Designed miniproteins, single chains, continued (2). Designs and how they scored, part 44

Each design is a single chain, and the fold is of that chain. pLDDT is the mean over its residues in the fold that is shown.

## One batch from the design tools (miniprotein)

Design m5503
Fold by ESMFold2-Fast:
Structure m5503 (fold): chain A 61 residues (1-61)
Amino acid sequence: MPSVEEIAEKLGVSREEAAEIYREAVAEAGLKAVERGRPLTDEEVNEAVEKAIREEKEKLA
């Protein structure tokens, strides 16, 4: 998956670790979609993943 591979590259972590970060972000976006009573969108997934990457970079800096 390109997004998981990109996370691994940007953070310098394993693909498996990047997949965990991706799953956490998708789960968070999914909860918000359920709260709004509509299906999860690709835009919400991308925003959640981008936020997770920023937060992890700040922790590693």
Scores: mean pLDDT 74

Design m5504
Fold by ESMFold2-Fast:
Order: structure tokens, then C-alpha cells, then sequence
Structure m5504 (fold): chain A 59 residues (1-59)
């Protein structure tokens, strides 16, 4: 998975994310994630936990 692919997925969903947020998503997709990390990203991106999980599954 590339940072550019993550950026494109977020853009299609209308979600604005920083380069840092994209790197975190890539890390979680590659190494796995916890509920706390999902909560953190959902809050930071202004989306639901379910949407974060859907994005990670698309990666």
C-alpha cells in the first residue's frame, strides 16, 4: 500500500487528512491496529470508527 493510494481513497470519501494521518493509516494497515488507534483516527479525521475500519480494509 502506498501513501498516494491512501490519499486517493480519502479524497473519494471527501475526507481531508494530513501527511501524518496518511502515514499513520499506512502503518496501521501494514502492522495491525487497536480500538484505541481507531478511536484516535476517527476523532482526528472527523469520521466514524466504522469509516476508519472500512478505509483500513480497502488498503
Amino acid sequence: VTEEQIREILKKKGIEASDEDIRVLKLLAEHGYTDDEIDYLAEKLGISKEEVREILKEL
Scores: mean pLDDT 82

Design m5505
Fold by ESMFold2-Fast:
Structure m5505 (fold): chain A 71 residues (1-71)
Amino acid sequence: MKLDDDFFKRAAVLLDPDRSGTIPRADLPALMASLGAPLSEAELAEIDRALPGDQLDVAALLAWLRETLGA
């Protein structure tokens, strides 16, 4: 899957609407599907390996997505 600049603009708002800086890992699959970019089990496993823990830092997540799945 390849993610463009428009995806990242939408993701920054949708993933962190409260500007808390974090999201629960359990919410990630549904949030990504809402952005039109559903993650496979393999991609979720890569995120788990790269960004371990129950809470995901939004800035780190967006950086990983841009580096790994960015177009």
Scores: mean pLDDT 75

Design m5506
Fold by ESMFold2-Fast:
Formats: C-alpha cells, sequence, structure tokens
Structure m5506 (fold): chain A 83 residues (1-83)
C-alpha cells in the first residue's frame, strides 16, 4: 500500500533512529517493489524470492501459483528482517 509506505516514511522523519519504523518502511517499500516485479517481470521476481528465502526457484514458483499475495508478503518480511 503506497499510502501506508508514505505514512511510515513521515514517522521516520520524526524519529530517524527508530529501527522498528525503518524496518516497517523497508517492508512496505519491498512489498510494492515485489508486486511490480511479479506483475511486469515474473522470472526476476521468482529468482529474487528464491535467493531471499533460501529455496529453489521451483519451490517459489509452486508457492506463487498457490498463494501469490502470501508469497510476496513473506519475501518482503524476510527482506525487512534480514536487513
Amino acid sequence: DEEKAKEIKEKIKKEPNNEELIKELIYESSLELLKLLAKYDLESFLALAAEVLGVSEETVRKRYEADQEGLIEEVARKIAEEL
């Protein structure tokens, strides 16, 4: 959600050393980027998701076919947690 990312960004401006708010911004920004990649460049999305989750591209492809939104959210969360 673009509006949610903007809200978190405004909170970070007020509390720039708040690591939790920075991680929330990274999650929301990653979520939007991953949605765009999945929509316009599925193969690049699957390759990135496989790398981030530490699984095969085949595993990620099957998960994407079963639950597209859940996979995108999991990858975004993993990026925010590992950074």
Scores: mean pLDDT 78

Design m5507
Fold by ESMFold2-Fast:
Structure m5507 (fold): chain A 88 residues (1-88)
Amino acid sequence: LTPEQEAEIEEGVRDIAVAVALVYAKHQGKYDAIRALLEAATPEERPALEAAIVVLFGGWSYEKAAEFFGVSVEDVRRAVARLQAALA
């Protein structure tokens, strides 16, 4: 595969992981609040928020989510705290 094709596959896998986590969030009645946060997020904030979503609803570890979304573990922890506060 070319580097461009590999990047497209990685992006698609991330999108699928977030979509699956959002289905679980919807079953918990939390989808609308999460969608509002994603819509309000800057492009720089979005990967950490997506990582937080797969941690909270997808059962991913902080380390796995941070690696996969290209953010620090601390960025994921801050995004999880922000997301939990908004869902309270």
Scores: mean pLDDT 80

Design m5508
Fold by ESMFold2-Fast:
Order: C-alpha cells, then structure tokens, then sequence
Structure m5508 (fold): chain A 60 residues (1-60)
C-alpha cells in the first residue's frame, strides 16, 4: 500500500528530526525561541519532502 509506505516514511522522518533536535539541544546553548524557529523550519522541510515522496509513490 502506497499510503502505508508514506506513513512509515513520515514516521521515520519525524523520528530522525527529533533525534537531530535532541542532539542540537545538547550541543548548543540556544534560546527556546531559536529552537522553536528551528523546529518550524524542520516541519516545512519535512512537509516538502513528504509531498515529493507521495508524488513519486503515486507515479509507480
């Protein structure tokens, strides 16, 4: 199922981004506002990748 593959991809992407955020929180001394901005940027990137992935899966 294409939808199941897309859900699995979304979950993997979210988990990877969460791990990256945790790593950054340990490595840098940013404000909460800076982390919130970073998370919003990561969300926008994730949505763009997800939309592209959906189109690729539907083309098969």
Amino acid sequence: SIEKKLEEYKKQLEEQQELNLKGIRKAVDWSEDQFETFEKEMEEIRQAHLERKRKELLAE
Scores: mean pLDDT 79

Design m5509
Fold by ESMFold2-Fast:
Structure m5509 (fold): chain A 55 residues (1-55)
Amino acid sequence: SMEELREALLRFGVAASTLPVEETSRLSKQASEKLKNNSPEEVVEWIEQKIKELE
């Protein structure tokens, strides 16, 4: 759902904010491409996996 996507994006932004600017920029570009080319559900799954990798 769009609400789940919104909350996942907020969590992703917080997790990414602790990274160097080069990594944050790369991840932001990847997230933008996912948002353009994939369903909200697919984007949420991608975000959850990335957050898990950052932990």
Scores: mean pLDDT 77

Design m5510
Fold by ESMFold2-Fast:
Parts: sequence; C-alpha cells; structure tokens
Structure m5510 (fold): chain A 105 residues (1-105)
Amino acid sequence: SPEEILKAKLEILNVISQAVIDVLNAKSDEERQKIIDEYAEKLKKLVREKFGLSDEEAQEFADRVKQLIEEFYEKAKTASPEELKALRRELGLQFDRLVNELLKR
C-alpha cells in the first residue's frame, strides 16, 4: 500500500539521520568507523526486508550511503555553524533522492 511504502521510506531515512548524528558525535576515527559499519549492516538488512533487494543491491545502497556520510563528515569537520546547516540540508536532499531511486525499482 502507499502507506506501507511511505512508512518504509521514513524508517530508512530515520536510520540514516541517526547514523549522521552518531557520526558527528563520535570522539575518535575508530568509533566513527564502527558506527558507519554498524549502520551499513542495519540499512542492508532493512532494504532487503522492505524492498526485496538482492544482497548485491543492498550492499550497493549501503556503500552509497557510507560514501555520502564520509564526504559530508570531511566537509563538516572544518565547517562554520552556517556552513554545517547548509551541508546538513544538502545531505538530506541527497538521501531523499537516493531513497526515491530505490522506490522507482
């Protein structure tokens, strides 16, 4: 149903949003990498369960999310508060596009 699709999209976006928060709050590069890896595994499971993706497709999705978070973090670590707000907005739009592409399959 349309409600089930929307619920699945929101669940994925909520997991990604929490991953971004946890990455920003991580105190070391080691902790940050562990967080990224744990969320990648959670997302892989979620997209397989909700959208019936193959293991390979789920891995590609998780890898793309990791890439976007890593690119965001590299810019965010030297950003001003105003720049960080703009970076978080752009990241949100990138994730919306990525999840919408998933829904078109």
Scores: mean pLDDT 85

Design m5511
Fold by ESMFold2-Fast:
Structure m5511 (fold): chain A 97 residues (1-97)
Amino acid sequence: MKLSEDELEAEILESLLRMLLSVLVLAAKRGKATAEEAREAVERALELLRRLSEVGSPELVERAKRDAIELLREAAKVADEEVKKALEEGIKRIEEL
């Protein structure tokens, strides 16, 4: 039962992380992302990844980190220089987890 609850929580956290960063990618593609919004999304992503590390398997956590980095890189490809810098800083912070 506990493992099943932790697994469900981990799946929810992974889904929230993907949704958060997908919204950021969409905002960047539409030219509406700000450096502040990018930094806020990175802080929320770091919190979600930290919580995921408490309930998720090592394999799930590694996949979630990889997916988060990929989404941030996609946002950085189309973002303005200031937003791109915030996203690149976020990628480094996630890699250091």
Scores: mean pLDDT 85

Design m5512
Fold by ESMFold2-Fast:
Structure m5512 (fold): chain A 70 residues (1-70)
Amino acid sequence: SEIERFVDYMLSLGMSLESMEAVLHAAFGIRAAGEAFENPDVPVEEIVERMRRRTAEAIAEMRRIFAERQ
């Protein structure tokens, strides 16, 4: 999976779980901004809520993979 490759890469750089979470939050934040720009007629709160769910799912999978790599 893409998240598995992300975790393996970040671990190779010596990054902490907290740093990985920060990177994922930043990446999904940038994606949310892009979706808002491309869809000006969609309420920002709908885009934010959708991205919050996707971010939470990605972080949950990342945490599971991180635990398996320990």
Scores: mean pLDDT 82

Design m5513
Fold by ESMFold2-Fast:
Structure m5513 (fold): chain A 68 residues (1-68)
Amino acid sequence: PQQQVQQLLAQLDQLVDDYQAGRISRDEFEARFNQIVLQLSALVQASGDPALRDQVLAHLDRIAGRVA
């Protein structure tokens, strides 16, 4: 699950970059962001790994700061 989580986090970074560059709409950003976050949540819950959960939450906090 760690490699899948890292891949999804990289996809989130790319999605944020695309949104900030004006390459995608707000609606497209929100739809794709929510889909990836749901996948991340499922993987973290299945792993039972608090370090992985904390890594994902820290990454999401950084993204929230970028898109506010």
Scores: mean pLDDT 82

Design m5514
Fold by ESMFold2-Fast:
Structure m5514 (fold): chain A 63 residues (1-63)
Amino acid sequence: GEAAVEEAARRSGLSPEQVLAGVQTLLSSPAFSEADVVAFLMREAGLSEEVARAVVAAARRTL
C-alpha cells in the first residue's frame, strides 16, 4: 500500500517515487527473487517484514 511506500521513503531518505522505481528495478532483475527483495528492504531500510512485503506488492501492481 501507499502507507508502506511512504514509510520506506521516510526511512531511506528517498521519495516514494524513487522507492517504487528502485524496487521495480530489483524485481525486474533475474538475480533477485521476491524474497530477496523483501530481505534487502528489511536490512537496508530497516523495514519490518510486513511493510517490506507491502512495498513489494505495491511495486508489483505498478509494473
Scores: mean pLDDT 80

Design m5515
Fold by ESMFold2-Fast:
Structure m5515 (fold): chain A 60 residues (1-60)
Amino acid sequence: SMARAEVERAADEAAREYGLSDAEKAALRDAGLTLLDAGVPLEEVKRAIRLAAKHLAARR
């Protein structure tokens, strides 16, 4: 679906912005898609992805 593609794009963009590893990027995609499949609104999923990316970067 278009929503799934937007989640994957958001994860890719966040991973690029925060300099995340391929494994961390895959984890963001999986988490975002899981939230979307659970019925979380797309815009909220995108915000959650960006927040998670920021936290992953801060742990390094």
Scores: mean pLDDT 86

Design m5516
Fold by ESMFold2-Fast:
Structure m5516 (fold): chain A 90 residues (1-90)
Amino acid sequence: IKEKMAEFVASLSDEQIRKLGEIAELPQEVIDKVVTERTKEGNAFFGGMIVEAALESEEKKKKILSLLSKEQQAKLEEIIKEYEEKLKKS
């Protein structure tokens, strides 16, 4: 799942990352670091925060999906499903 999260975030534009980070209520410093560095670890962390935001609120999930292309939406939904299944097993 970490690899899929990193790949998902790597597919995002800088503007998508900034807007998604705002929806997830991330600190500006964290958003700026992800946009500037684009590391696999930073991307995976950011992806995890976006998934968590989508799971906490139906409204946030709709806002997140509205910023994404059809391919990015499908990838995020797949990641969310895998994340939920892992949480249920814990």
Scores: mean pLDDT 77

Design m5517
Fold by ESMFold2-Fast:
Structure m5517 (fold): chain A 60 residues (1-60)
Amino acid sequence: SMAEIEKFEKLLEEQLEVNKSILEARVARGEISKEEGDKIVKQTEELLKNQLEEKKKAAE
């Protein structure tokens, strides 16, 4: 159902925000560059988008 898709999307968004916070902390500490952090975020976003798309296809 759409409600299940929306709940799953919310969980993925929450997971992404946690990962962003961790990477921002690493950048602030000088462990990685902002550019490297941004690249890792984009890679994580892509993986999560793929999971959401697969779930949406299964719901069609």
Scores: mean pLDDT 81

Design m5518
Fold by ESMFold2-Fast:
Structure m5518 (fold): chain A 100 residues (1-100)
Amino acid sequence: MREELAELLSLIPESLSDFERAYLLVYFYAVSFNVSIEEVLANAELIAEVAGVSLETVRRAIAYYMREIEKLSNAEIGKLLGVSPATVSEWLSRLPSIFK
């Protein structure tokens, strides 16, 4: 787990923002290791530690992945993350654009 995440992080440019780096690490971890988003969420603290970003940044990156890749609603994302749909909406509306 930790070694695999560190290897993925080595492929991500240091010039990217904390959110962009967290999102790419979440994306590559989910896709390259074919892990469920629930498993990614269970490892959010480890992802935050490895990437050197806040847990909140990783949770926001996971919410963005759930919205853009999994196509989940704010209510579904809120249930998985343990937050209200309004909190999910606020997180997603205030995130920096990763891909223009």
Scores: mean pLDDT 77

Design m5519
Fold by ESMFold2-Fast:
Structure m5519 (fold): chain A 61 residues (1-61)
Amino acid sequence: PEFDLSDLLEVGDETVAVRPGRGFAVPRDGKLLVFLYEPDPAFVAELQARTGLPVEVVLAR
C-alpha cells in the first residue's frame, strides 16, 4: 500500500484521507489528526508539508 497526494484531505470540508494499510487522517480544530497502524514519519512529514497544518499522530493498535 502506498499513498497518493490525490488522497489528501481538504481540511474544513469534513473530508478525510485514507491510506490503505497505513491509516487515515481527519481534520480537527485547524490541524490534522493522523491515525497510523504503523509508524510512518515520511507520511506525517508529507501531510504537514502539503497542507501547511500542524499534525498530531496517534498510533492505532
Scores: mean pLDDT 62

Design m5520
Fold by ESMFold2-Fast:
Structure m5520 (fold): chain A 81 residues (1-81)
Amino acid sequence: LREEAERVIRRAREALARGDREELERLAKELERLVERAVAAGDYALAARLAAELARVYEALGRHKEAAQARALAERLAARA
C-alpha cells in the first residue's frame, strides 16, 4: 500500500506540473481508491496525505466542490493519525 501510494503521489505531482488533465482525471480515481484502502488499513497518516494530494488534483481540474471535500477529509484524517 505505502509503495503504491508513494508512486501515485509522485505521478500526481508530475501531472500537476504538466497540466495533464486526462492523467489528472485518472489519478483522481486512483487516489480515491488509495484513500479508502489506507483508511481500511488504519493508516490515517497515509490516508491524510493521499486526501491532500487528491484535493490538489481536483483543484487543478476546476472541481472546486470535490477539492473542498477532499481537503476537509484530509484534515479529519490527520487529526486521527
Scores: mean pLDDT 86

Design m5521
Fold by ESMFold2-Fast:
Order: sequence, then structure tokens, then C-alpha cells
Structure m5521 (fold): chain A 65 residues (1-65)
Amino acid sequence: SLRERIAALSERMTEIMEEITKLVIQARKETDPAQKDSLMAKIKELEKELVRVRREIEALRAQLA
């Protein structure tokens, strides 16, 4: 159902936000520039996924209205 799909995407959104938070903390503590750059690249990819998931949730919610 649309509601079950929204629930699954909302759970995925929470997981992505938690992973971003963990990576940001790791990046702040990282002293190696190459490893810090790698962590920042991972954060950017997760932020892109978060935007896509949020848009899909909004589209599905519009179908319920």
C-alpha cells in the first residue's frame, strides 16, 4: 500500500540521517586529510539520497490527498 511504502521510506530517511550524523562526528575527529575527504564524500552521497527519498515521500503523500 502507499502508506506502507511511505512508512518504509520514512524509516530509510531516519537511517540515512543517523548515518550522516555518525560520519560528521567521525570527520570532525579525523586528522588524516585523505580519510576526512573520503568521509565528506560519503556524507555528500547520503545527502543526495536523503533528498531523493524525501521527494518520493512527498509524491506518495500527494497521492493519498
Scores: mean pLDDT 87

Design m5522
Fold by ESMFold2-Fast:
Structure m5522 (fold): chain A 114 residues (1-114)
Amino acid sequence: ATTQEVATHVVTAADDPELRAAGEAIARAAAEALEKNRDRPPAEQEAAAIEAARRKAAELGYEVLVAGDAAAPAAQELLRSGEVDFVVEVALLDVADGATTGTARIVLAVRRAP
């Protein structure tokens, strides 16, 4: 059987191409960090991904307000209230014939830097 590692991401943003592009760039940076650290414990993979995402966000003129594997409810509330511009979810998955196993996941709430 062949096992394939796949990084997946979701960006939830207003219908704004600039926000979507920023979210996708941040998601790619986080996914790359997860993949580079796939042999590390999940907590270390997630920490590396959060650091990469924060660095990429800063380069693009954004800041990360909440981050982590359990951050989804807080991130969605910040998006709903208008306190952040978009939410990024990134997961690293191991895919084998007929089965998918999640190895690491992070959620980020992101806004334009002041």
Scores: mean pLDDT 74

Design m5523
Fold by ESMFold2-Fast:
Structure m5523 (fold): chain A 75 residues (1-75)
Amino acid sequence: PSQEELDAEVLYALGLIYAHLAKESVKRGDLEGAKEDVEKIREIADQLESLGHTDLAAELRKDAEEVEKMIKEAE
């Protein structure tokens, strides 16, 4: 793989880690922590978009929307 492909894979993996942490925060009742993690997911998605990885960015944005729905349902 090219360096830009490896960088995108690392960013995507980081986004998935934040999505997992955000979901765990919601389960613990830490809605503020979950909101902070959602912001990180969106920042990573924006970085992936800027690198031309629109598909990976879209997947992370869907994960962020799923967490935001979980937060709303927990409120």
Scores: mean pLDDT 85

Design m5524
Fold by ESMFold2-Fast:
Structure m5524 (fold): chain A 71 residues (1-71)
Amino acid sequence: SMEEIMRETLEKVERVFEEGVRRGLSVEELEARVMRVVFETIREHKLSQEEADELLKEVAALFNKRVKERE
């Protein structure tokens, strides 16, 4: 389901962000890695434009929250 895809993707984004922070990656490098997860998810699950837009919105919100927590 889309709800399961969303949850799994957000969990993957969290892991990728934490690993990147641990490795000392820049915000730009973290964003690139997070966006790779999003694009791979869209491709793998063949998400519609509407589903992809909703996923991107939720991932962007999570990414921005995590970046602010580092400041």
Scores: mean pLDDT 87

Design m5525
Fold by ESMFold2-Fast:
Structure m5525 (fold): chain A 65 residues (1-65)
Amino acid sequence: MEKIKKAVEAIKEEGKRLGIKVDVEVKGDELLITAHSDSVTVYSGFAIRAIGIGFEQGLSVRVVE
């Protein structure tokens, strides 16, 4: 539970830092992240970073648009 909260907070903070609106849903030990950006490059960079954050906490991450 604590690991999930830390990952969710870190992912939301990265989204805020990049100016992206991010929604995170917890599905057991999987994080479903919905992010929208008009820049493919910014979106891709965020998605890679979010996956990395989840992986470091031992969580499965799925990023959708």
Scores: mean pLDDT 78

Design m5526
Fold by ESMFold2-Fast:
Structure m5526 (fold): chain A 57 residues (1-57)
Amino acid sequence: MVDDHYTRLTNEKTNIGNQINNINNKTSLSPNDVKELNDLQGRYNTLTNMINTIKNG
C-alpha cells in the first residue's frame, strides 16, 4: 500500500504533465501560455524530486 502523499504527488505530477502537453500541442502560444508553461515545468521538476526522495528514501 503506497503512502497517501506518494499517491497525491504522482497524481499531481500526471495532471501537470497533461497540462504541459496540452499547452505544447497548441498551434500558437500566447505570452500567458508561455508563462504558465514555465511555471508548470518548475512545479513538475519539484514534484519529480519529491517523488524520487520518497521512492529512494
Scores: mean pLDDT 79

Design m5527
Fold by ESMFold2-Fast:
Structure m5527 (fold): chain A 117 residues (1-117)
Amino acid sequence: DKEEIQTAIAYLQSGNYDKALEIINKLASQSPSIAVKLTALDRANAYLGGKFLDLLSIKPSELTEEQKKRIELSLRALLSPETSAQLDKLDKLINEVASEETIEKSLKELEESLNKL
């Protein structure tokens, strides 16, 4: 998974958004762990003020520079062991219907880790 995500980031940096998204969509369909983390990022997106994009719904030809940066941040979050672990924790808390306060604390921890990327 890490090598494929790094390849996707390289494609983004070279302007090949179609190839980058193809790799991420393939990983989401073939890796349950990646699918879980992408779902957690999507759920966190509204709380974090839209720092991420729905990677499955974007059109590469319509991407702004800000949107490209948000895609790269999402991929870097999957590569970071700390951020990746926090996404797994957030998914578990949501599935277990944890208290709002517990979910908000997890979201804040995720935001702090993302700001370090």
Scores: mean pLDDT 71

Design m5528
Fold by ESMFold2-Fast:
Structure m5528 (fold): chain A 93 residues (1-93)
Amino acid sequence: EPLLEEIRAALEAGDVDRAAELAKQYLESGVPLTLETARLISEVALAQAEAGKYDEAEELVRMAIKAGKDNKDVEITNLLVATALRVVGLKIE
């Protein structure tokens, strides 16, 4: 998928702001959240938190949780919740 490849390329280039912008576009597109896309979005959120952008990271994870709210895949939900907890942990440390 072109957008997912652009998100990966931005992360690999260290362009966290671009990766986050593209990830938000993906979530806003209404495309179903898969385990692969949930992992990619989690990587973007953790990269934002590592860069000190905790509020942006928390917003991105919240958007992903909302996009996956009707998802019956417990692994996707568990991954996103774990990512949210890691972002909060980085912020309060």
Scores: mean pLDDT 80

Design m5529
Fold by ESMFold2-Fast:
Structure m5529 (fold): chain A 104 residues (1-104)
Amino acid sequence: MLREIGLVLRAIGVKLSLEIIKRRLEKEGVTEENLEELEKALENLLLLAKELPEIKDPELREKAEKLLEEALKIAEEILEKYKEEISEEKLKELEKKLEEIKKL
């Protein structure tokens, strides 16, 4: 129970981080700091997605899956909006992480 609740709280945290990153990008534009934060958020999202099958409680799993889906949508919106401002190498790295999460 505690570990499963911890995963839901982590899902909330990753979604909130992505919302904050989105707002910072809108205010400050694309910076190395904002891209590094985005990369870390996607890495945390990937780790979370791998652990979701460990949630045995159906209601907690549904909540975590919904939060993960919402976080993925925010990340996709960021990459689509700023794709021309992000270096080709960094964009490919971020898109690869999104694809890995979607396959889980």
Scores: mean pLDDT 84

Design m5530
Fold by ESMFold2-Fast:
Structure m5530 (fold): chain A 114 residues (1-114)
Amino acid sequence: AMLPTLTREELAEIDGDKEAVDELFERLVRGAQRYLGLSPEDAENFALGLLSIFHRLGVTARELVAAPTPEEVRALIERKIDEAYKEGKITPEEYRQYRALADLFAELLRAADE
């Protein structure tokens, strides 16, 4: 099913940690520009898309910001994806796609922090 992309304001309200959402969004935008070569506008739209997907899986911005390494960010997101799949909340195709997006998310944070 096609899920709507959340706004930055909606993400902050649902997460409950505006500062963590803002920090994570800015890092993802920098990473998308550096790693994928996206324009600022495309990078912002891409970052909101990623955050919307993982937030619906129960990943919080605070957990991701608190993770010391990109590898720990990936592992945290992968745990939530595995839980959603076991609970029948996502399809096998979505499971594969979200796993690939978790890897990409970690690489964007790595590029942002270089």
Scores: mean pLDDT 83

Design m5531
Fold by ESMFold2-Fast:
Structure m5531 (fold): chain A 68 residues (1-68)
Amino acid sequence: AAAEGEAAVREILRHAREVMDKLDPSDPLAASTEASLAAVEWLRAQGKRVGGRYDEAAGTTTYTVEDA
């Protein structure tokens, strides 16, 4: 449900923020990559199925989170 999706995004952001707080802001690309990877790994550890789709035109990656 939408509420479950919002909860999953909130958990991703919470975990990513914790990772970002430990990284050097002078390298935002590496920091962003590590935060995203850590968040995805955290969700998979919770038993969720995580997929990603890169949109080259928009330069963004969309993540989908489902119960596994």
Scores: mean pLDDT 60

Design m5532
Fold by ESMFold2-Fast:
Structure m5532 (fold): chain A 92 residues (1-92)
Amino acid sequence: SLPKITSLPAALIAGVELPEEDLKAIGIFIYLATGGDISKAILPSLYNSLSEEQKKAIEEGVEIAKKYVTEEDLKLPLNQRLKKAEEILKKS
């Protein structure tokens, strides 16, 4: 479960063409993994290399995560935040 979520950012960094659902999953993952500070997850150079469609899909994932996550959830240890990301992916 956790390995699937954590492998998606690596695929994006490697320049793999990802479907929209995987880009949304990356958005959900980075929001939870960073505790709401998404600037810690993606290098500006990588983000600027993404298409507008890819950026939109990642941003949609972040907005989905914001609807399901409380401020208390963002204070949880990393492993518990990643479990929350997995739960959100199953609901969306």
Scores: mean pLDDT 70

Design m5533
Fold by ESMFold2-Fast:
Structure m5533 (fold): chain A 71 residues (1-71)
Amino acid sequence: MEEELRKKYEEVAKADVEALEAAGQPELAELARELGKKELEALLTGDEAAREEVRRLQAELAELLARAEAE
């Protein structure tokens, strides 16, 4: 299950990252990729630190999106 779950998560994350890269947003694409990786880690390990990292990355993504729209 762990490997199967990881592959499914990676497939979904790849689609989002590729769309952002195609749109010329490589920084957002990298952050989305890192967020997906950390979300999977938190799901598999249940580690509090990993969950906190997910929240931090979500906040960073929101800030970058807001900044991109403001400019």
Scores: mean pLDDT 71

Design m5534
Fold by ESMFold2-Fast:
Structure m5534 (fold): chain A 85 residues (1-85)
Amino acid sequence: MLEAARREAEKLAAEYEAQGLPDAAEAARLFFEAMAAQAAGDRARAVALAERALALAARTAVSLGFDPEEVAAAREAALAAARAA
């Protein structure tokens, strides 16, 4: 499971870098690291990594023309879900 998820994260990161979206590429890598930390039982590390990934994803979304307020609301919802897991 984790190996397949890591492979997908690396593939997505490479695609985002090719599109000129380095923050999205880093977010993909950090989301995988958050999942790996969660699987290892390190919830604090998983939440911290997810927070960093969501910040980079939000920055990318705003750069692509999404509403900053809607992006902020989506980020808070995702963080609440990560903390509840």
Scores: mean pLDDT 79

Design m5535
Fold by ESMFold2-Fast:
Structure m5535 (fold): chain A 67 residues (1-67)
Amino acid sequence: AEQDIKAIKALLEGKKVVAKDSVSGRPAVYYSSYLQELVDEETAARVKKLHPEKAILTKIAEGEPPE
């Protein structure tokens, strides 16, 4: 999604962005290079389980923000 691309750009520029996982709608905690999207902790763990050699996860938040 376009919102995810903007959040990824901000992250690459060294800025922290509070964004939601486009699938679950929960606050994003990791960036997945394989999906090229911001993902929540559960989705990040699932991607790493299914594609461990291709999943590089960068933590973008210190703890999950409460909703």
Scores: mean pLDDT 55

Design m5536
Fold by ESMFold2-Fast:
Structure m5536 (fold): chain A 112 residues (1-112)
Amino acid sequence: PSKEEIEIESEIGLLQMASSVLRATSQALRRLASQVEDEQLRQQLLQQADLEDDYSDKIQRLADEAERALREGDLEKAREKIEEARKVFKEAASKEPQIDQLYQQAKQEVAE
């Protein structure tokens, strides 16, 4: 494989890891939702978990499409899919402050 192909493969691997991290965040939020008694907080945790699952699924799909394009020798298409996935990940990262707030609220309620 060319250096460009190796670089694209590495970037796809990073996107697959990012998808896994977002999925783990969703699972953590759902576990917290099952432990809180406040209905509004529970719904906020579940809504954020659903959003994290959507981001994870979208990044995974784009990573799979990039891998397919790479196998077909379409490096331009592979790069386009990687850039689309990066935009999704950037959007997901923008929600970190909200996740931190929900996590702290849930932890305080469960610890009482």
Scores: mean pLDDT 88

Design m5537
Fold by ESMFold2-Fast:
Structure m5537 (fold): chain A 65 residues (1-65)
Amino acid sequence: ADKDGDGVVTAEELKALLEEHLPPEKRPSDEQIQAGIDLFDRDGDGVLDAAEMRQFLAAAGLATP
């Protein structure tokens, strides 16, 4: 989870979270995680805010609406 408490998730934290929820066969690679962050970030900060993280997880089937 987030160490800073702002609801920001780094690539490494996202990877750890995915390891908890997804089997290794379903986990994205480091490259895919980075690409996903860039895609959802849109700003280019290199991290995911809480809302952006939810969109990423929804794409992975973990936070469906």
Scores: mean pLDDT 66

Design m5538
Fold by ESMFold2-Fast:
Structure m5538 (fold): chain A 61 residues (1-61)
Amino acid sequence: MEPPSWQDILEEAVRFLAAHGRFDAMAAFARQAVEWMRTLSEEEVREKLLEMKAALEAEAA
């Protein structure tokens, strides 16, 4: 099994947050992801996106 790419993680998180009406969190997540993509390695971006996704999804539930 291939681990999800950072793009897959971002897409899943955005879809989840949009479905729960959390457009504020969706926008914040997307902005943070872009900043991380510019400054961090691909693996670091994946780890950070997974952490943020989990936190935002827990808040939305």
Scores: mean pLDDT 75

